# Designs tried in a protein design run: designed miniproteins, single chains. Part 91

Each design is a single chain, and the fold is of that chain. pLDDT is the mean over its residues in the fold that is shown.

## One batch from the design tools (miniprotein)

Design m3360
Fold by ESMFold2-Fast:
Structure m3360 (fold): chain A 60 residues (1-60)
Amino acid sequence: SMEERKRQEELQEKMQELAKQIAALRESDSPEDKARLAKLVAQMRELQEEIRKEEEEKKK
């Protein structure tokens, strides 16, 4: 459906923003930035898992 396509686009856009932030933070030596990097990486993995689950649900 159209709403599902919109949701997929939003997930892809969030992934790109997370990747951009991760790249910026990876070059920082700050402990705070390292903690943020770990959280962003975890969020990105969760986002990828959501995309996978939605694809699997459609294949059922």
Scores: mean pLDDT 77

Design m3361
Fold by ESMFold2-Fast:
Structure m3361 (fold): chain A 73 residues (1-73)
Amino acid sequence: MERARELAARAAEAREAGDLEEAIRLLEEAVRLLPEDDPLRASALAAIGELYRELGDEEKAAEYLERARAIAA
């Protein structure tokens, strides 16, 4: 849990620095550490989706946002 939160915080820093690819990588690692039903996992997946949208990868953005929605709903 703590490590996943640390990764999410680092991803936010990378995003602020404009390093969207690094932010995605850190969030993907956080997702892998979190239980399937964890709300933080849903938040991380949604953040990855938004980052892919910023990069112009609409297909991946839609996939991650759909996964986040499935967990949060």
Scores: mean pLDDT 81

Design m3362
Fold by ESMFold2-Fast:
Structure m3362 (fold): chain A 55 residues (1-55)
Amino acid sequence: SMDDKINAVIVEMARRIAAAVAEGRRRGLPREELLARIYELVKEAHKRIDEIKAE
């Protein structure tokens, strides 16, 4: 279903954010740079959800 596809995108986004936070902490990444990466991951997820809704 469409809801299942959207939920899968949200779960994958959450996993990628968690991985980015873990990697950022490991590397000592600046907070602002980590937040910018998180914003990009959220934008990618929104774009994919919009594509699913347009089907």
Scores: mean pLDDT 88

Design m3363
Fold by ESMFold2-Fast:
Structure m3363 (fold): chain A 60 residues (1-60)
Amino acid sequence: MVTFEIKDKNVTKQIALALRIIGELPEAEVKIEGDTITVTVPDDPEAIAFVEELKKEFDS
């Protein structure tokens, strides 16, 4: 499994990101703790690439 951390203190953005990840990757686990969103996905290249692209979108 691969774990990613995404930092965003905006609760609406955190919820939107979590819902998008769960919708596209039903096997993913998402935890929101303060300003940190922790995403754990299987060792699947497509799942990893999807989370990396979302992280770039939210870090811009």
Scores: mean pLDDT 78

Design m3364
Fold by ESMFold2-Fast:
Structure m3364 (fold): chain A 92 residues (1-92)
Amino acid sequence: MMSLEEINYMIGLILRTIGLILDLENFLKNLDKLSEEEKKKILEKVEKELEELEKELKELKEKYPNDPLVEIYEKLLKKFKELYKKLKEKVK
């Protein structure tokens, strides 16, 4: 079982990931209003964020196999990755 400090860290990571998902959904809704340069900057930012989050997931799975908070984080990251794929297909 995780310590209270580790649980607090995981909750923070989950909330941050939800925020990134909501931001990306908002960008996707307003994509037609953005310049090609702005679209590229958002794509590059999202790619870096996804890489960091996937690295964190790998480390967490190794340290806490079958932990419910890690499973929630994995599901959120899968959703973020699906949104990233949609963004990538719409950006030149």
Scores: mean pLDDT 85

Design m3365
Fold by ESMFold2-Fast:
Structure m3365 (fold): chain A 91 residues (1-91)
Amino acid sequence: DRQKELQILAGRAFRYALLSLDVELFEKAAEYLKKYGAGNVSDEQFEEAYEGLLKSMPPILEKLKKEGKIGPLIEENRRKAEELLEKLENL
C-alpha cells in the first residue's frame, strides 16, 4: 500500500526533523505528514500536539547538552530527516 508507505516515511521524517532542531526541516516534514500521515489532521490540532512536544523536550535536551551529546545527535537526526524527505520528494 503506497499510501501506508508514504505515511510511515512522513512520520519518520517528522520525528527526525523535530530532533534535528532545524526549523526548515520541521516545516517541510510537517507538510508531508499532513499530506500523507494523518490525512485530515487540522492545523490547530497539529500545532497543539507540536507545542506539547516542545514543552516535554527541554529536560532531555538540557541533559544531552551537559553530556556533550547534543551536537552529534542533531547532525545525525538532520541527515536522517533529509534522507527520508528526499525519498518523499522522489516519489
Scores: mean pLDDT 69

Design m3366
Fold by ESMFold2-Fast:
Structure m3366 (fold): chain A 106 residues (1-106)
Amino acid sequence: SKKEEIKKLVLEIARVAFELIQDLKDAGLITDEEADRLIRFVSEKVQEALKAIDSGNYEEAVKIVRELVDELEAFVEKHAPDNPVARAKLAEIRELVDKIEEIVKS
């Protein structure tokens, strides 16, 4: 179903985001406290998006995942602006958001 497809993409965004945070932490580019705060933010936004999807509010889910991506991009620009792995993970997340938007428009 449309709902299940969007949920899978939101969970995939979460997976890539958590890998990005771990990569930045492992590279010594962010502190444990910064990683923990960002993990909490991602988890809260993912839960909000999934709740919106369960309610059939797909436009709200798109808004929430866009807010999530904007904060991840701002965080990477601040802590790891020239990191190619972080850039690639952000590009992957943007592609997943684009897929969600196309499903919502359909």
Scores: mean pLDDT 89

Design m3367
Fold by ESMFold2-Fast:
Structure m3367 (fold): chain A 72 residues (1-72)
Amino acid sequence: MEKKKEEAKKLLEKAIKYLKEGDYLKAIEYAVKAAELVPEIKEEVNKAIDYLLSGDTEKAIEILKKMIEKLE
């Protein structure tokens, strides 16, 4: 696995942690950083952010978990 995929996975895990803590701005920041490292997940990250902005935190967490699984 490339170093970038390992780092992106850690960033997505941090994003989920911040979502559970209610820190949506940090969650978005970490999710965006993950997509910058692995552009193949950019569309899913944007979708998760859109769900967060609409108040659907559960859907956003589901998408982020799916991306972590894809990077393993």
Scores: mean pLDDT 82

Design m3368
Fold by ESMFold2-Fast:
Structure m3368 (fold): chain A 67 residues (1-67)
Amino acid sequence: LEEARRLLEEGRRAYEQGDLETAGRLALEALRTLGASDEQLAAAEEAIRRGLLGEVLEGVLEEVEER
């Protein structure tokens, strides 16, 4: 959980700085740390490719806040 929070904070910072590749990688790493399945990770990667990285980061934030 603490590692996922760290990855989320770094990912959000990268996103705010316009480093979308780093932000996307960190968002996926945070989801994997939270126990996301291969299917959930594939769906998140697809969302990032479609320009929904901000929504993926919000989803990670909700998971971290619920645990």
Scores: mean pLDDT 78

Design m3369
Fold by ESMFold2-Fast:
Structure m3369 (fold): chain A 61 residues (1-61)
Amino acid sequence: AEVDALIAALHSPDPETQLEAARKLAEIGDPRAVGPLGELAVNSPSPEVRKAAAEAIQKIL
């Protein structure tokens, strides 16, 4: 449960790293991830990353 490291990975310039971090955060279910995932869901230039972040939030809540 390296939630802080996974939250940091959401800020990676690599979209594959962002997708993996969002998925792992969803599996952990820690509500601390909701804010950072929400920022990614709104601000990411990648539609794939925005969708994954939004889906992760739905899984946590």
Scores: mean pLDDT 82

Design m3370
Fold by ESMFold2-Fast:
Structure m3370 (fold): chain A 112 residues (1-112)
Amino acid sequence: DPIEELTRRLLREKDDPAALFIAYMLVTAINKLRKLSKEELEELLRRAYEIAKELIDQGYTPKEIIRKILKELGYSEEEIEKILKIIEENYEELRQRFLLLSGEVAGEELRE
């Protein structure tokens, strides 16, 4: 899964797991609606991470952050609502997958 491979890389490179989780959820939901190339996935994930990090520091909620990122990326209000619905319906699965990826990266540091 190219999103999971990119997320493992960013888990090693970046210092804000909350921002990365928001970026992971958002990019995964967008990819369910439209197929993205590996290059588009990487650019989107990195851009979403940077915006999420800034907005977390400003005290916005995860849902508000997702809406603001999607607006900045040029998505319509209808597309934003569809993406939010995908995230809300899959939230626990996305959370569990992200935690597993975090554990995998930690395991790599232990050489296992």
Scores: mean pLDDT 83

Design m3371
Fold by ESMFold2-Fast:
Structure m3371 (fold): chain A 58 residues (1-58)
Amino acid sequence: MIAEAIAPVPATSPDELALRPGDRVEILEEVDEEWVLARNLATGEEGRVPKSALRVVE
């Protein structure tokens, strides 16, 4: 499942993925109600991202 960042995401801990608006990610797993594990398609980096910052595109 592919999603696009609709808001900037700061990485505040080493297990979080920093994103800028327009970045495309693959959602790998739902961690909880608020967070997903995702991979940045441009960099290959993986980390936790808040669901509220993402819009599913595929």
Scores: mean pLDDT 81

Design m3372
Fold by ESMFold2-Fast:
Structure m3372 (fold): chain A 66 residues (1-66)
Amino acid sequence: GVEEDAERAIKEFGAKVVAKVTLNGKTAYAFYKDGKIYVIASDNSPDALEARKKAIELVKKKVEEL
């Protein structure tokens, strides 16, 4: 599932900053590597898109603190 795909990508790419957001059963992961934010979401439903937005903003905030 999306959790397994995200964990694999994070491990393989060596991402240091990660956020996970779940909204109404829809999960999104955002992570940072080499100046870019990557995002993986359950699907493209409105709740998944909102979770994606929240995860990206959490990672952006965390990166600014580095």
Scores: mean pLDDT 77

Design m3373
Fold by ESMFold2-Fast:
Structure m3373 (fold): chain A 137 residues (1-137)
Amino acid sequence: DDLKRYVDYLAEQIKAGKNKDAAEFQLMFYAKLAEKNGDYETAIYVYEKLIEALGEDNWRAYYNLGKVYYKKGEFDKAIEWYEKAIKANPDNAEAYLNLGRAYYEKGEFDKAIEYFEKALSIDPDNEEARKLLEEIR
């Protein structure tokens, strides 16, 4: 309850343009701490409040929210947030890699291959993308 009130307060500070950088830092800190502790529900709540406050341009929050949903096994939601991250930052090889992983977990192997190849096209030295392509083929 107290954490939720403070999170809501920080989100309102961002919306009002007051102490925006400090409020963003605090929200990102609490979300990452919750994720590290396996408290995915709190991490989701904090990232959603951060996204609502910042609007459509925060690809890092979209990407991190996608990762939290992936860890929860909610692959359809993970895909939605990774797609938003990619739209905001199309050069993020890690977002394509993780989008491919989410499709792999759903058994959509053709789509997983497409996104692993896209990740590797952006970052040819991405060992994880290369390894996953070798394992799926």
Scores: mean pLDDT 86

Design m3374
Fold by ESMFold2-Fast:
Structure m3374 (fold): chain A 71 residues (1-71)
Amino acid sequence: ETVELLRKAEEYIKNKDYEKAIELLRKASKLDPRLEPFLEGIINSIKNKTAGDESLIEGVRFVIDAAEERE
């Protein structure tokens, strides 16, 4: 499920396993295209090394909250 992939990605970011985090974020964006713009933003922040782990985790949590509000 998309939310499970996002929670695992958050865990990988905490452990500094950015490559695995990016893979899971990409899988989540393919499963739920509505989240793709937000997840691509997080992926780009990881690749550019312009955001700290705290900001990356906040971004993932924001997307998890949005996914949980399914209508």
Scores: mean pLDDT 79

Design m3375
Fold by ESMFold2-Fast:
Structure m3375 (fold): chain A 63 residues (1-63)
Amino acid sequence: EEERRKALALALGTIIQLKEDGYSDEEAREKAIEYVMEKFGLSREEAQRIVDEAEAVLAADRA
């Protein structure tokens, strides 16, 4: 469970950084998925769920 929180934090930071660097939402999403998979040894399906949660958190924070 603690590793999931770390993965979520990494996904959030990665998406924010990539969007600031001029990557599209789709490119930022794909790169965040790959990075979470690499760093935490997660499947693509697990990494996608974490990135989906990160995107939802960012959307809610803007509202």
Scores: mean pLDDT 79

Design m3376
Fold by ESMFold2-Fast:
Structure m3376 (fold): chain A 61 residues (1-61)
Amino acid sequence: SPLDRYLEEFRALLEAGISRQELLRFVSKAVDDLAAEGFSDDEIGLFLQRVGELYAEHLAA
C-alpha cells in the first residue's frame, strides 16, 4: 500500500542519518500525497502514529 511504501522510505531515511528537519519535510509531503490519493484522516493518523513509533525506536537504539 502507499502507507507501507512511505513507512519503508521513512525507515531508509532514518538509517541514512537524514536530519530531523529533512525527515519532517518528508513526512509533510507524504501526508499531502496520502490526502491527495483519498486516504482518510484516520488512516493518515495511523500512519503518523507509526512514523512517531519508528522515530522513537531509532532514537532509543
Scores: mean pLDDT 86

Design m3377
Fold by ESMFold2-Fast:
Formats: structure tokens, C-alpha cells, sequence
Structure m3377 (fold): chain A 86 residues (1-86)
């Protein structure tokens, strides 16, 4: 699975404990992104970014994916808000 492949790659690079933390941060950021989109609430997307950002800044690709999903959710909500002002 994609998740197993990321965990294996990051385990080789960062060690098993930090690789697992990065995957967990990614999953948490993705869940926050989904809650942001479901509720139309930007604060969930911001929380998703905050959860994954420290590990993304260390170079964990899994955490970077988590941040990207949260940023996409934030962007989608902002576009919807702008369209409602027309």
C-alpha cells in the first residue's frame, strides 16, 4: 500500500520511531482536512497544517503530504467563500 511504502522509505532515512510519528501526523492532518471540507471551517485546515508542519520541516515526505492536503482544503474553502460574495 502507499502508506506501507512511505513508512518503509522514511524508516530507512529517519529510523522507525520518527517515521511512524510522521505517518501519524500525515493521517491526522488528512483527517483535519476532511473535517475542514465537511464543516466549511478553515480552523480545522489550520490545525492540520500545525500538526504536520514540524515533521514536514524536517523533510518527512509523509508529513509534507499531510500539510498539502490541509492547504488544499483551506484553499477550497476560501474559493467557496469568495464565490458566495458574488
Amino acid sequence: SPLERFLEMETERFGPEEAQEAVEAMNKAIEYARQALKNGDKSYAEKGIEVAKPLADRGHLSAEIGVAFAEIALGVIKIDEERKKK
Scores: mean pLDDT 84

Design m3378
Fold by ESMFold2-Fast:
Structure m3378 (fold): chain A 61 residues (1-61)
Amino acid sequence: SVEEERRALEGIRQGLAVAKETGDEVVARVIRREAERLLKTVKDPELRAELEKLLEEVKAL
């Protein structure tokens, strides 16, 4: 559902904030994996666009 996809996206956003704050490479790797996994299933185009932006930010870490 869109609600479940939105909650998953928020979890990734929170994890990215932690990775940026701490420099924790393990957190960054986990968040990258979760973002890539969610991209395979997300159907909402707005959520997909936000997720692609978050994934680029994770890759830049």
Scores: mean pLDDT 83

Design m3379
Fold by ESMFold2-Fast:
Structure m3379 (fold): chain A 84 residues (1-84)
Amino acid sequence: LKKKAEEAMEKGRKARDEGNLEEALAYYEEAIKYYEELVKAGDKSALAPLAETYYELAFIYEKLGETEKAKEYEKKAEELTKEL
């Protein structure tokens, strides 16, 4: 799971850098799924990457004009940061 989450994050960042925002969104959502599974399994080392991925997803939603979705994920990232 951890390696799959990291690969999804790398692909998401590459898509973002290339301006492919919808593909970046899909990869970041995939990374979130894997990091959430790690956190639920008790792997606290996934908390910081999960928060980072939520911020990346919020940024992409903001660029796509999905303002409410962007705010939702920014809030999720901030709540996770309080647990660090």
Scores: mean pLDDT 82

Design m3380
Fold by ESMFold2-Fast:
Structure m3380 (fold): chain A 64 residues (1-64)
Amino acid sequence: MVKIDAEADALNKVKEANEIFAKLTSSVTSAKGKHARIEGADSGTGLLLAQGLESFGAKVERVS
């Protein structure tokens, strides 16, 4: 089974998510109790954002 290209795409998405998470980590404590609505939370970057915010204690409304 060869998935080299798919793995490369996944790495690119992780790099982009890390930049978003760097902005979130500057306000991690402030994320607790906050409300966020994320459209496309079922896909790629949106899913990672929703999971990250929930891990920080925010209430996330996921919209697919």
Scores: mean pLDDT 64

Design m3381
Fold by ESMFold2-Fast:
Structure m3381 (fold): chain A 85 residues (1-85)
Amino acid sequence: MEEKVKELKQEIADIVRKEAGDHPEVNKAIEDFLNVDPKDIKGIIDAFNKIYEALKKVLPDEKAQEILSKISKLTFEMIGLIEKS
């Protein structure tokens, strides 16, 4: 479980970096997200929301929502794995 959660976190981080580009606020939110305990569902949700807030500060709303849509499925998959363990 923990290896798969780490893999999904890294995949989410890679998508955000690729789609948003290099922004200090976004990079900080990604680092915080990657460092959340794999068993802390609330921490994962909070960090995910901070990524979206950072994206809205640096990108147009349409682009921020597009990125959010891409990573939402992976985030829900990750939460589902944690809840079943």
Scores: mean pLDDT 80

Design m3382
Fold by ESMFold2-Fast:
Order: structure tokens, then sequence, then C-alpha cells
Structure m3382 (fold): chain A 80 residues (1-80)
């Protein structure tokens, strides 16, 4: 993974979070957590990373599941 690909992942996840209705500060935190997970080689953990990040910042389970799914889809699109 290049720095450009990691930036693209962070940007795509941030935009996906805004589309599912989370505010910019929350979207940025989730996008950063996901980008850090991918940087560490944990691409298979994107859903879990986004879910746990969303829950840690106070989102309910149903919202956290939507966030996690959207984050995984965003990462998959950048890497395909």
Amino acid sequence: LTDEQLKAIEEAVRKAMLEVGVPEDVARRIAQAVANSVRAGNKDLVYETAYLAARSIGLPQEEAERVAKAAKEAVDKVLS
C-alpha cells in the first residue's frame, strides 16, 4: 500500500460515513481508525475496526453496524 492509497481509503471512508449520516468529527475518527488498520495489514478487520470505533464514540449497535458495512464497502472499492 502506498501513502496515496491510504489517503484514498481514509477519504473514501470519511465520505461514506457522512453519507450514512454521522457528523464530520465522528466520520474523521472512524476513517482514521480504518486507515490505520489497513496500514497495519489488517484489511480483513475493516468491518470490526469501524464497528468498534463507532461503538467507542457512542453510536448504538444498529448505527455502528451500518457504519461498519459502509466503511468495508468503501475500502473494497478503493482496493479493487
Scores: mean pLDDT 83

Design m3383
Fold by ESMFold2-Fast:
Structure m3383 (fold): chain A 70 residues (1-70)
Amino acid sequence: SLKEKFKELLLKTAKEVGLTEVTEEKVDLIVEAIENGDMELFEKLLEGLRRKGASEEDIEELRRLAEEIK
């Protein structure tokens, strides 16, 4: 599913850049917010990932998946 793909990519990207605050519980909270049209928590997380060195390709794919979920 789109949600599973999003969760897997988000957890993988966070792990690769050492953003340890991104737990499965936090990812579930972000997915719930996105489904309600609230992108604020997700955008803050994307900025954190980018600052930690996440690739622009991963950032753009995460954004694309989030737009499809909401």
Scores: mean pLDDT 84

Design m3384
Fold by ESMFold2-Fast:
Structure m3384 (fold): chain A 57 residues (1-57)
Amino acid sequence: SLAQFADAFYREGERYKALGDNKAAAEMFEQSAVYYDHLGDEARAAEARKKAEEAAA
């Protein structure tokens, strides 16, 4: 489901961030945000985008 994909990408983003792979983390968080947007979950999409920006900084 879209929710499972959104959650999976978010977890992978956190995993890559923990490994120091900030580029991969940002890409995973951006994908998570796309799936949350498709679900209409604007709050979670915004949080995922914020994490992507933090990882890319």
Scores: mean pLDDT 86

Design m3385
Fold by ESMFold2-Fast:
Structure m3385 (fold): chain A 74 residues (1-74)
Amino acid sequence: SAALETAIASAEATLAKDPNNADAWGLLGVYLEQAGRLEEAAAYYEKALALMEKELGPDHPGVKRVRARLEELK
């Protein structure tokens, strides 16, 4: 979908400006999941999770949200 492609590009632009934006990392995974690209979504969630845990710690709400999303793909 062109709308999903635009949303992904927007989230990527946000990360280019602020790579520590936890919501943008998680949102990229969500958009890929919605597009049915489940393998890519899982990879983005794993990368997002690793970055977010380093920046924010394991108890941050954003980290917990990404973990929940990744588990839903199983």
Scores: mean pLDDT 77

Design m3386
Fold by ESMFold2-Fast:
Structure m3386 (fold): chain A 98 residues (1-98)
Amino acid sequence: EVFDLILQKKYDEAIKKIEEILKENPNDARAWAYLSLLYYLRGDFEKADEYFEKAIKEGTPEEKALAYFLRSFFYRILGEFEKADEDLKKGVEYLKKT
């Protein structure tokens, strides 16, 4: 659902849904991973980096992998293929720890 909103470029609606999730579960690292992507897509890199760091510090291996995969997706949109590949590899490494 949230990723479908992102693909449709409905970023404000996606952010609102994630903020609703965080009101119910303030430590949802999955929600932080999606917020990080949304702020990268909106050009708010400071907030994007803050939420990315929270997700990779506090999340489960699966949640950390999600954060890296979502940032990899963003780097591919920018044409930053080397950075995208590095993040993809980091995400896969976290899944292997599960």
Scores: mean pLDDT 84

Design m3387
Fold by ESMFold2-Fast:
Structure m3387 (fold): chain A 76 residues (1-76)
Amino acid sequence: MKPVKLTPEALERVIELLEKHDPRSPEGKAQLRAALREAGVPEEYADYLADLFSQMTPEQREQVVRALREELERLK
């Protein structure tokens, strides 16, 4: 996958979507993917992130969300 650098606004949106959707369900995964694309994430990367998150445990998802929030704070 090509590396993608998100704006603070896009990163905040991604964090919101990851917290509000359960990507382990087919419906939640599809909604997350579509919402990531609407937030400006490239289609191939949105698909990759949705697939990756669908395979993660709750603990792994919490860790990633925390890391993303820390990155968002650094970009302010």
Scores: mean pLDDT 72

Design m3388
Fold by ESMFold2-Fast:
Structure m3388 (fold): chain A 77 residues (1-77)
Amino acid sequence: SLPAPINKEKISKEEAERLIKLVEKLHQDYEAARAAGDDFLADTYRALIDMLLHVAGVTVPEDASVEEIKKAIEEKA
């Protein structure tokens, strides 16, 4: 199982900004892996995003866009 959320109440604005940057980078890497046909690497980047969101206590739909993910992170701060 993924780690339990460590910041269940709220995250700091600085933590939210760092998380958004990490998600944007991982999503860019995910899109590049998908374009290359590297399904294993793409799944790995998606799993890393999901793990980061879980640890931060951010809940999004399974098929959430990167924009929806960023909005959810901003709302958690």
Scores: mean pLDDT 80

Design m3389
Fold by ESMFold2-Fast:
Structure m3389 (fold): chain A 68 residues (1-68)
Amino acid sequence: MLSEEEKKQLVIESTKKNVDDLRRRYPNLSKEELIELGKSMVRQISKHFGLSPEETEEVIKEIEKYIE
């Protein structure tokens, strides 16, 4: 089974890849739109892995910093 840290890292990695794909395909998306899409993706993947609310919030902050 995956550890909590491994689950968190997988959610971060998967969300970053999805954000990069969105930037490439839809260059006119605003920072705000990318952040909202990233948050939605984090929530979806976190639910699948059973990530805690605290870990989910940390991943959201990481993704917000990544999007800039």
Scores: mean pLDDT 81

Design m3390
Fold by ESMFold2-Fast:
Structure m3390 (fold): chain A 90 residues (1-90)
Amino acid sequence: SRDVKLFRTTVLLIENGIDALSDKEVAERTGVSQSTASNVRRKLKEIIEKAGTLLNLEELKKYFSPLLAQSIVDWLTGRLSEEEALERLR
């Protein structure tokens, strides 16, 4: 699903550092387009700029589906592993 790929893209950007990987590398590793990789990176940066944190569910919901936003928070807080979050999004 789209949310599975967007979640994998978000995890990759956070774990490697938000500017560490090119849009091309992110796209190749996650199966999204380069434009989608760029868009996810921009959304995460905008959330951090506005809220000071990615641990803001209401801010995440402005950019991502409710289930994807919740899955990002649950993964970041350690409530779910990456694999458990991916299973919920399938």
Scores: mean pLDDT 89

Design m3391
Fold by ESMFold2-Fast:
Structure m3391 (fold): chain A 83 residues (1-83)
Amino acid sequence: EAAEIQKLVEEHLKELKEYALSILSEEDKEKAEKLIEELTKLGVQYAETVVTKGEDSPEAKELQAQIDKKLAELGEILKKSAA
C-alpha cells in the first residue's frame, strides 16, 4: 500500500513537471523543477506517514504544512506566467 501510494505520487508529480516545463520561461523552469523535486520528496514522505501513522498524526500534519507551503510557491510561479 505505501509503495503503491508512493508510485502514484511520483507519477502525478512527473506529469505536473512535464506540463510546467512546457509553459514556463527558462528561468522559471529551474525554480519550478526544484520545487517539484522537493514536493515529490515531501509527497512520498507524507504518503508513507499517512499509511504508517495516520492522516491525523502530528508527523503527517507537519509534512502537509510543508507541502502546502511549497505548492503555494509553485502556484506563485505559475500565476506570474499566466498574468
Scores: mean pLDDT 75

Design m3392
Fold by ESMFold2-Fast:
Structure m3392 (fold): chain A 86 residues (1-86)
Amino acid sequence: MESLSKEELEKRIRELEEEAEKVVRHLEQLGLDALAEHVRRTMERIIEQARKALKEGKYEAAQSLIDAGEQLLESVRAYAEEHEAK
């Protein structure tokens, strides 16, 4: 029970952290440095809180934080694509 759910959430957090770094680098390449810094800080806070929730056995809270992070990165990717169309 705990081991499987925890491992899956830990994997999702690792994937989220990797995707956040990719998105931040992409924004920096587009010259959107202020947005890149904002996304980096926000994602670092989300990832920290998700890991803390997992440590405390709050798997539902961890899932909600991971989902929020994924939604943020999706929105930022859409915004970056609009800027590339310039």
Scores: mean pLDDT 81

Design m3393
Fold by ESMFold2-Fast:
Structure m3393 (fold): chain A 93 residues (1-93)
Amino acid sequence: GKRELAEEAIRKILEAIKYALQGKIEEAEKKVKEARELAKKISGRIGRLLLEAARSAEEAVEYAKKGDVLGIVGSTLRAIGYIIEAERLLEEE
């Protein structure tokens, strides 16, 4: 259902950030793509928030390619913010 798709998208976003922090760029990019495809299947505000989280994770990967640690941190915090909001909406029904 919608919750299972959202939870899988969140997991992929967090995996993308983890791989970016490890310098595993190709794996990080793959996880961003998978997260985006899952988020696109979710309608409404939750889907939009998870697309923004995936975009922020993609920015973290781009900063990782450049060795910009502060850029990685900033993009990661934005992604986490969108994830927290999506999780709250999933709990509120």
Scores: mean pLDDT 89

Design m3394
Fold by ESMFold2-Fast:
Structure m3394 (fold): chain A 57 residues (1-57)
Amino acid sequence: AEELLNQGEEAANAKDYETALALYEQAIAVGSEAVRIRAQYNLNEVRLALGEPPAAA
């Protein structure tokens, strides 16, 4: 879970936003609550970079 979050952050930094989204989705599915919160935040940032709206609260 934490490893998936870190890999997603690395992909986003490389501007591989599609891979970052997939990794953050996986971190949300299998992570602890803290990991899921961070992954959701990072996923929304990547979606904004892709021109997509963030997931609504």
Scores: mean pLDDT 75

Design m3395
Fold by ESMFold2-Fast:
Structure m3395 (fold): chain A 75 residues (1-75)
Amino acid sequence: LPPLPSEEVIEAARKGEEAFQAGDYEKAIEYYQKVVENGPAHLQAQALLLLAEAYEKLGKHEEAAEARAKALALM
């Protein structure tokens, strides 16, 4: 089994989801970046895809493309 994520990573993922659902894409990006920095590879890939979605919502298409490319490299 892959290593279990820390409590901080789990909390960041949850807060990122809450922010995204609230339409606060900038805050969602902040939390998803924490998951990418500190999570295991499978959570990093998922967080990078969510980060790409948040960047798209803000019109940051280049950053979204980079995040998707990084996610695919981890899969």
Scores: mean pLDDT 80

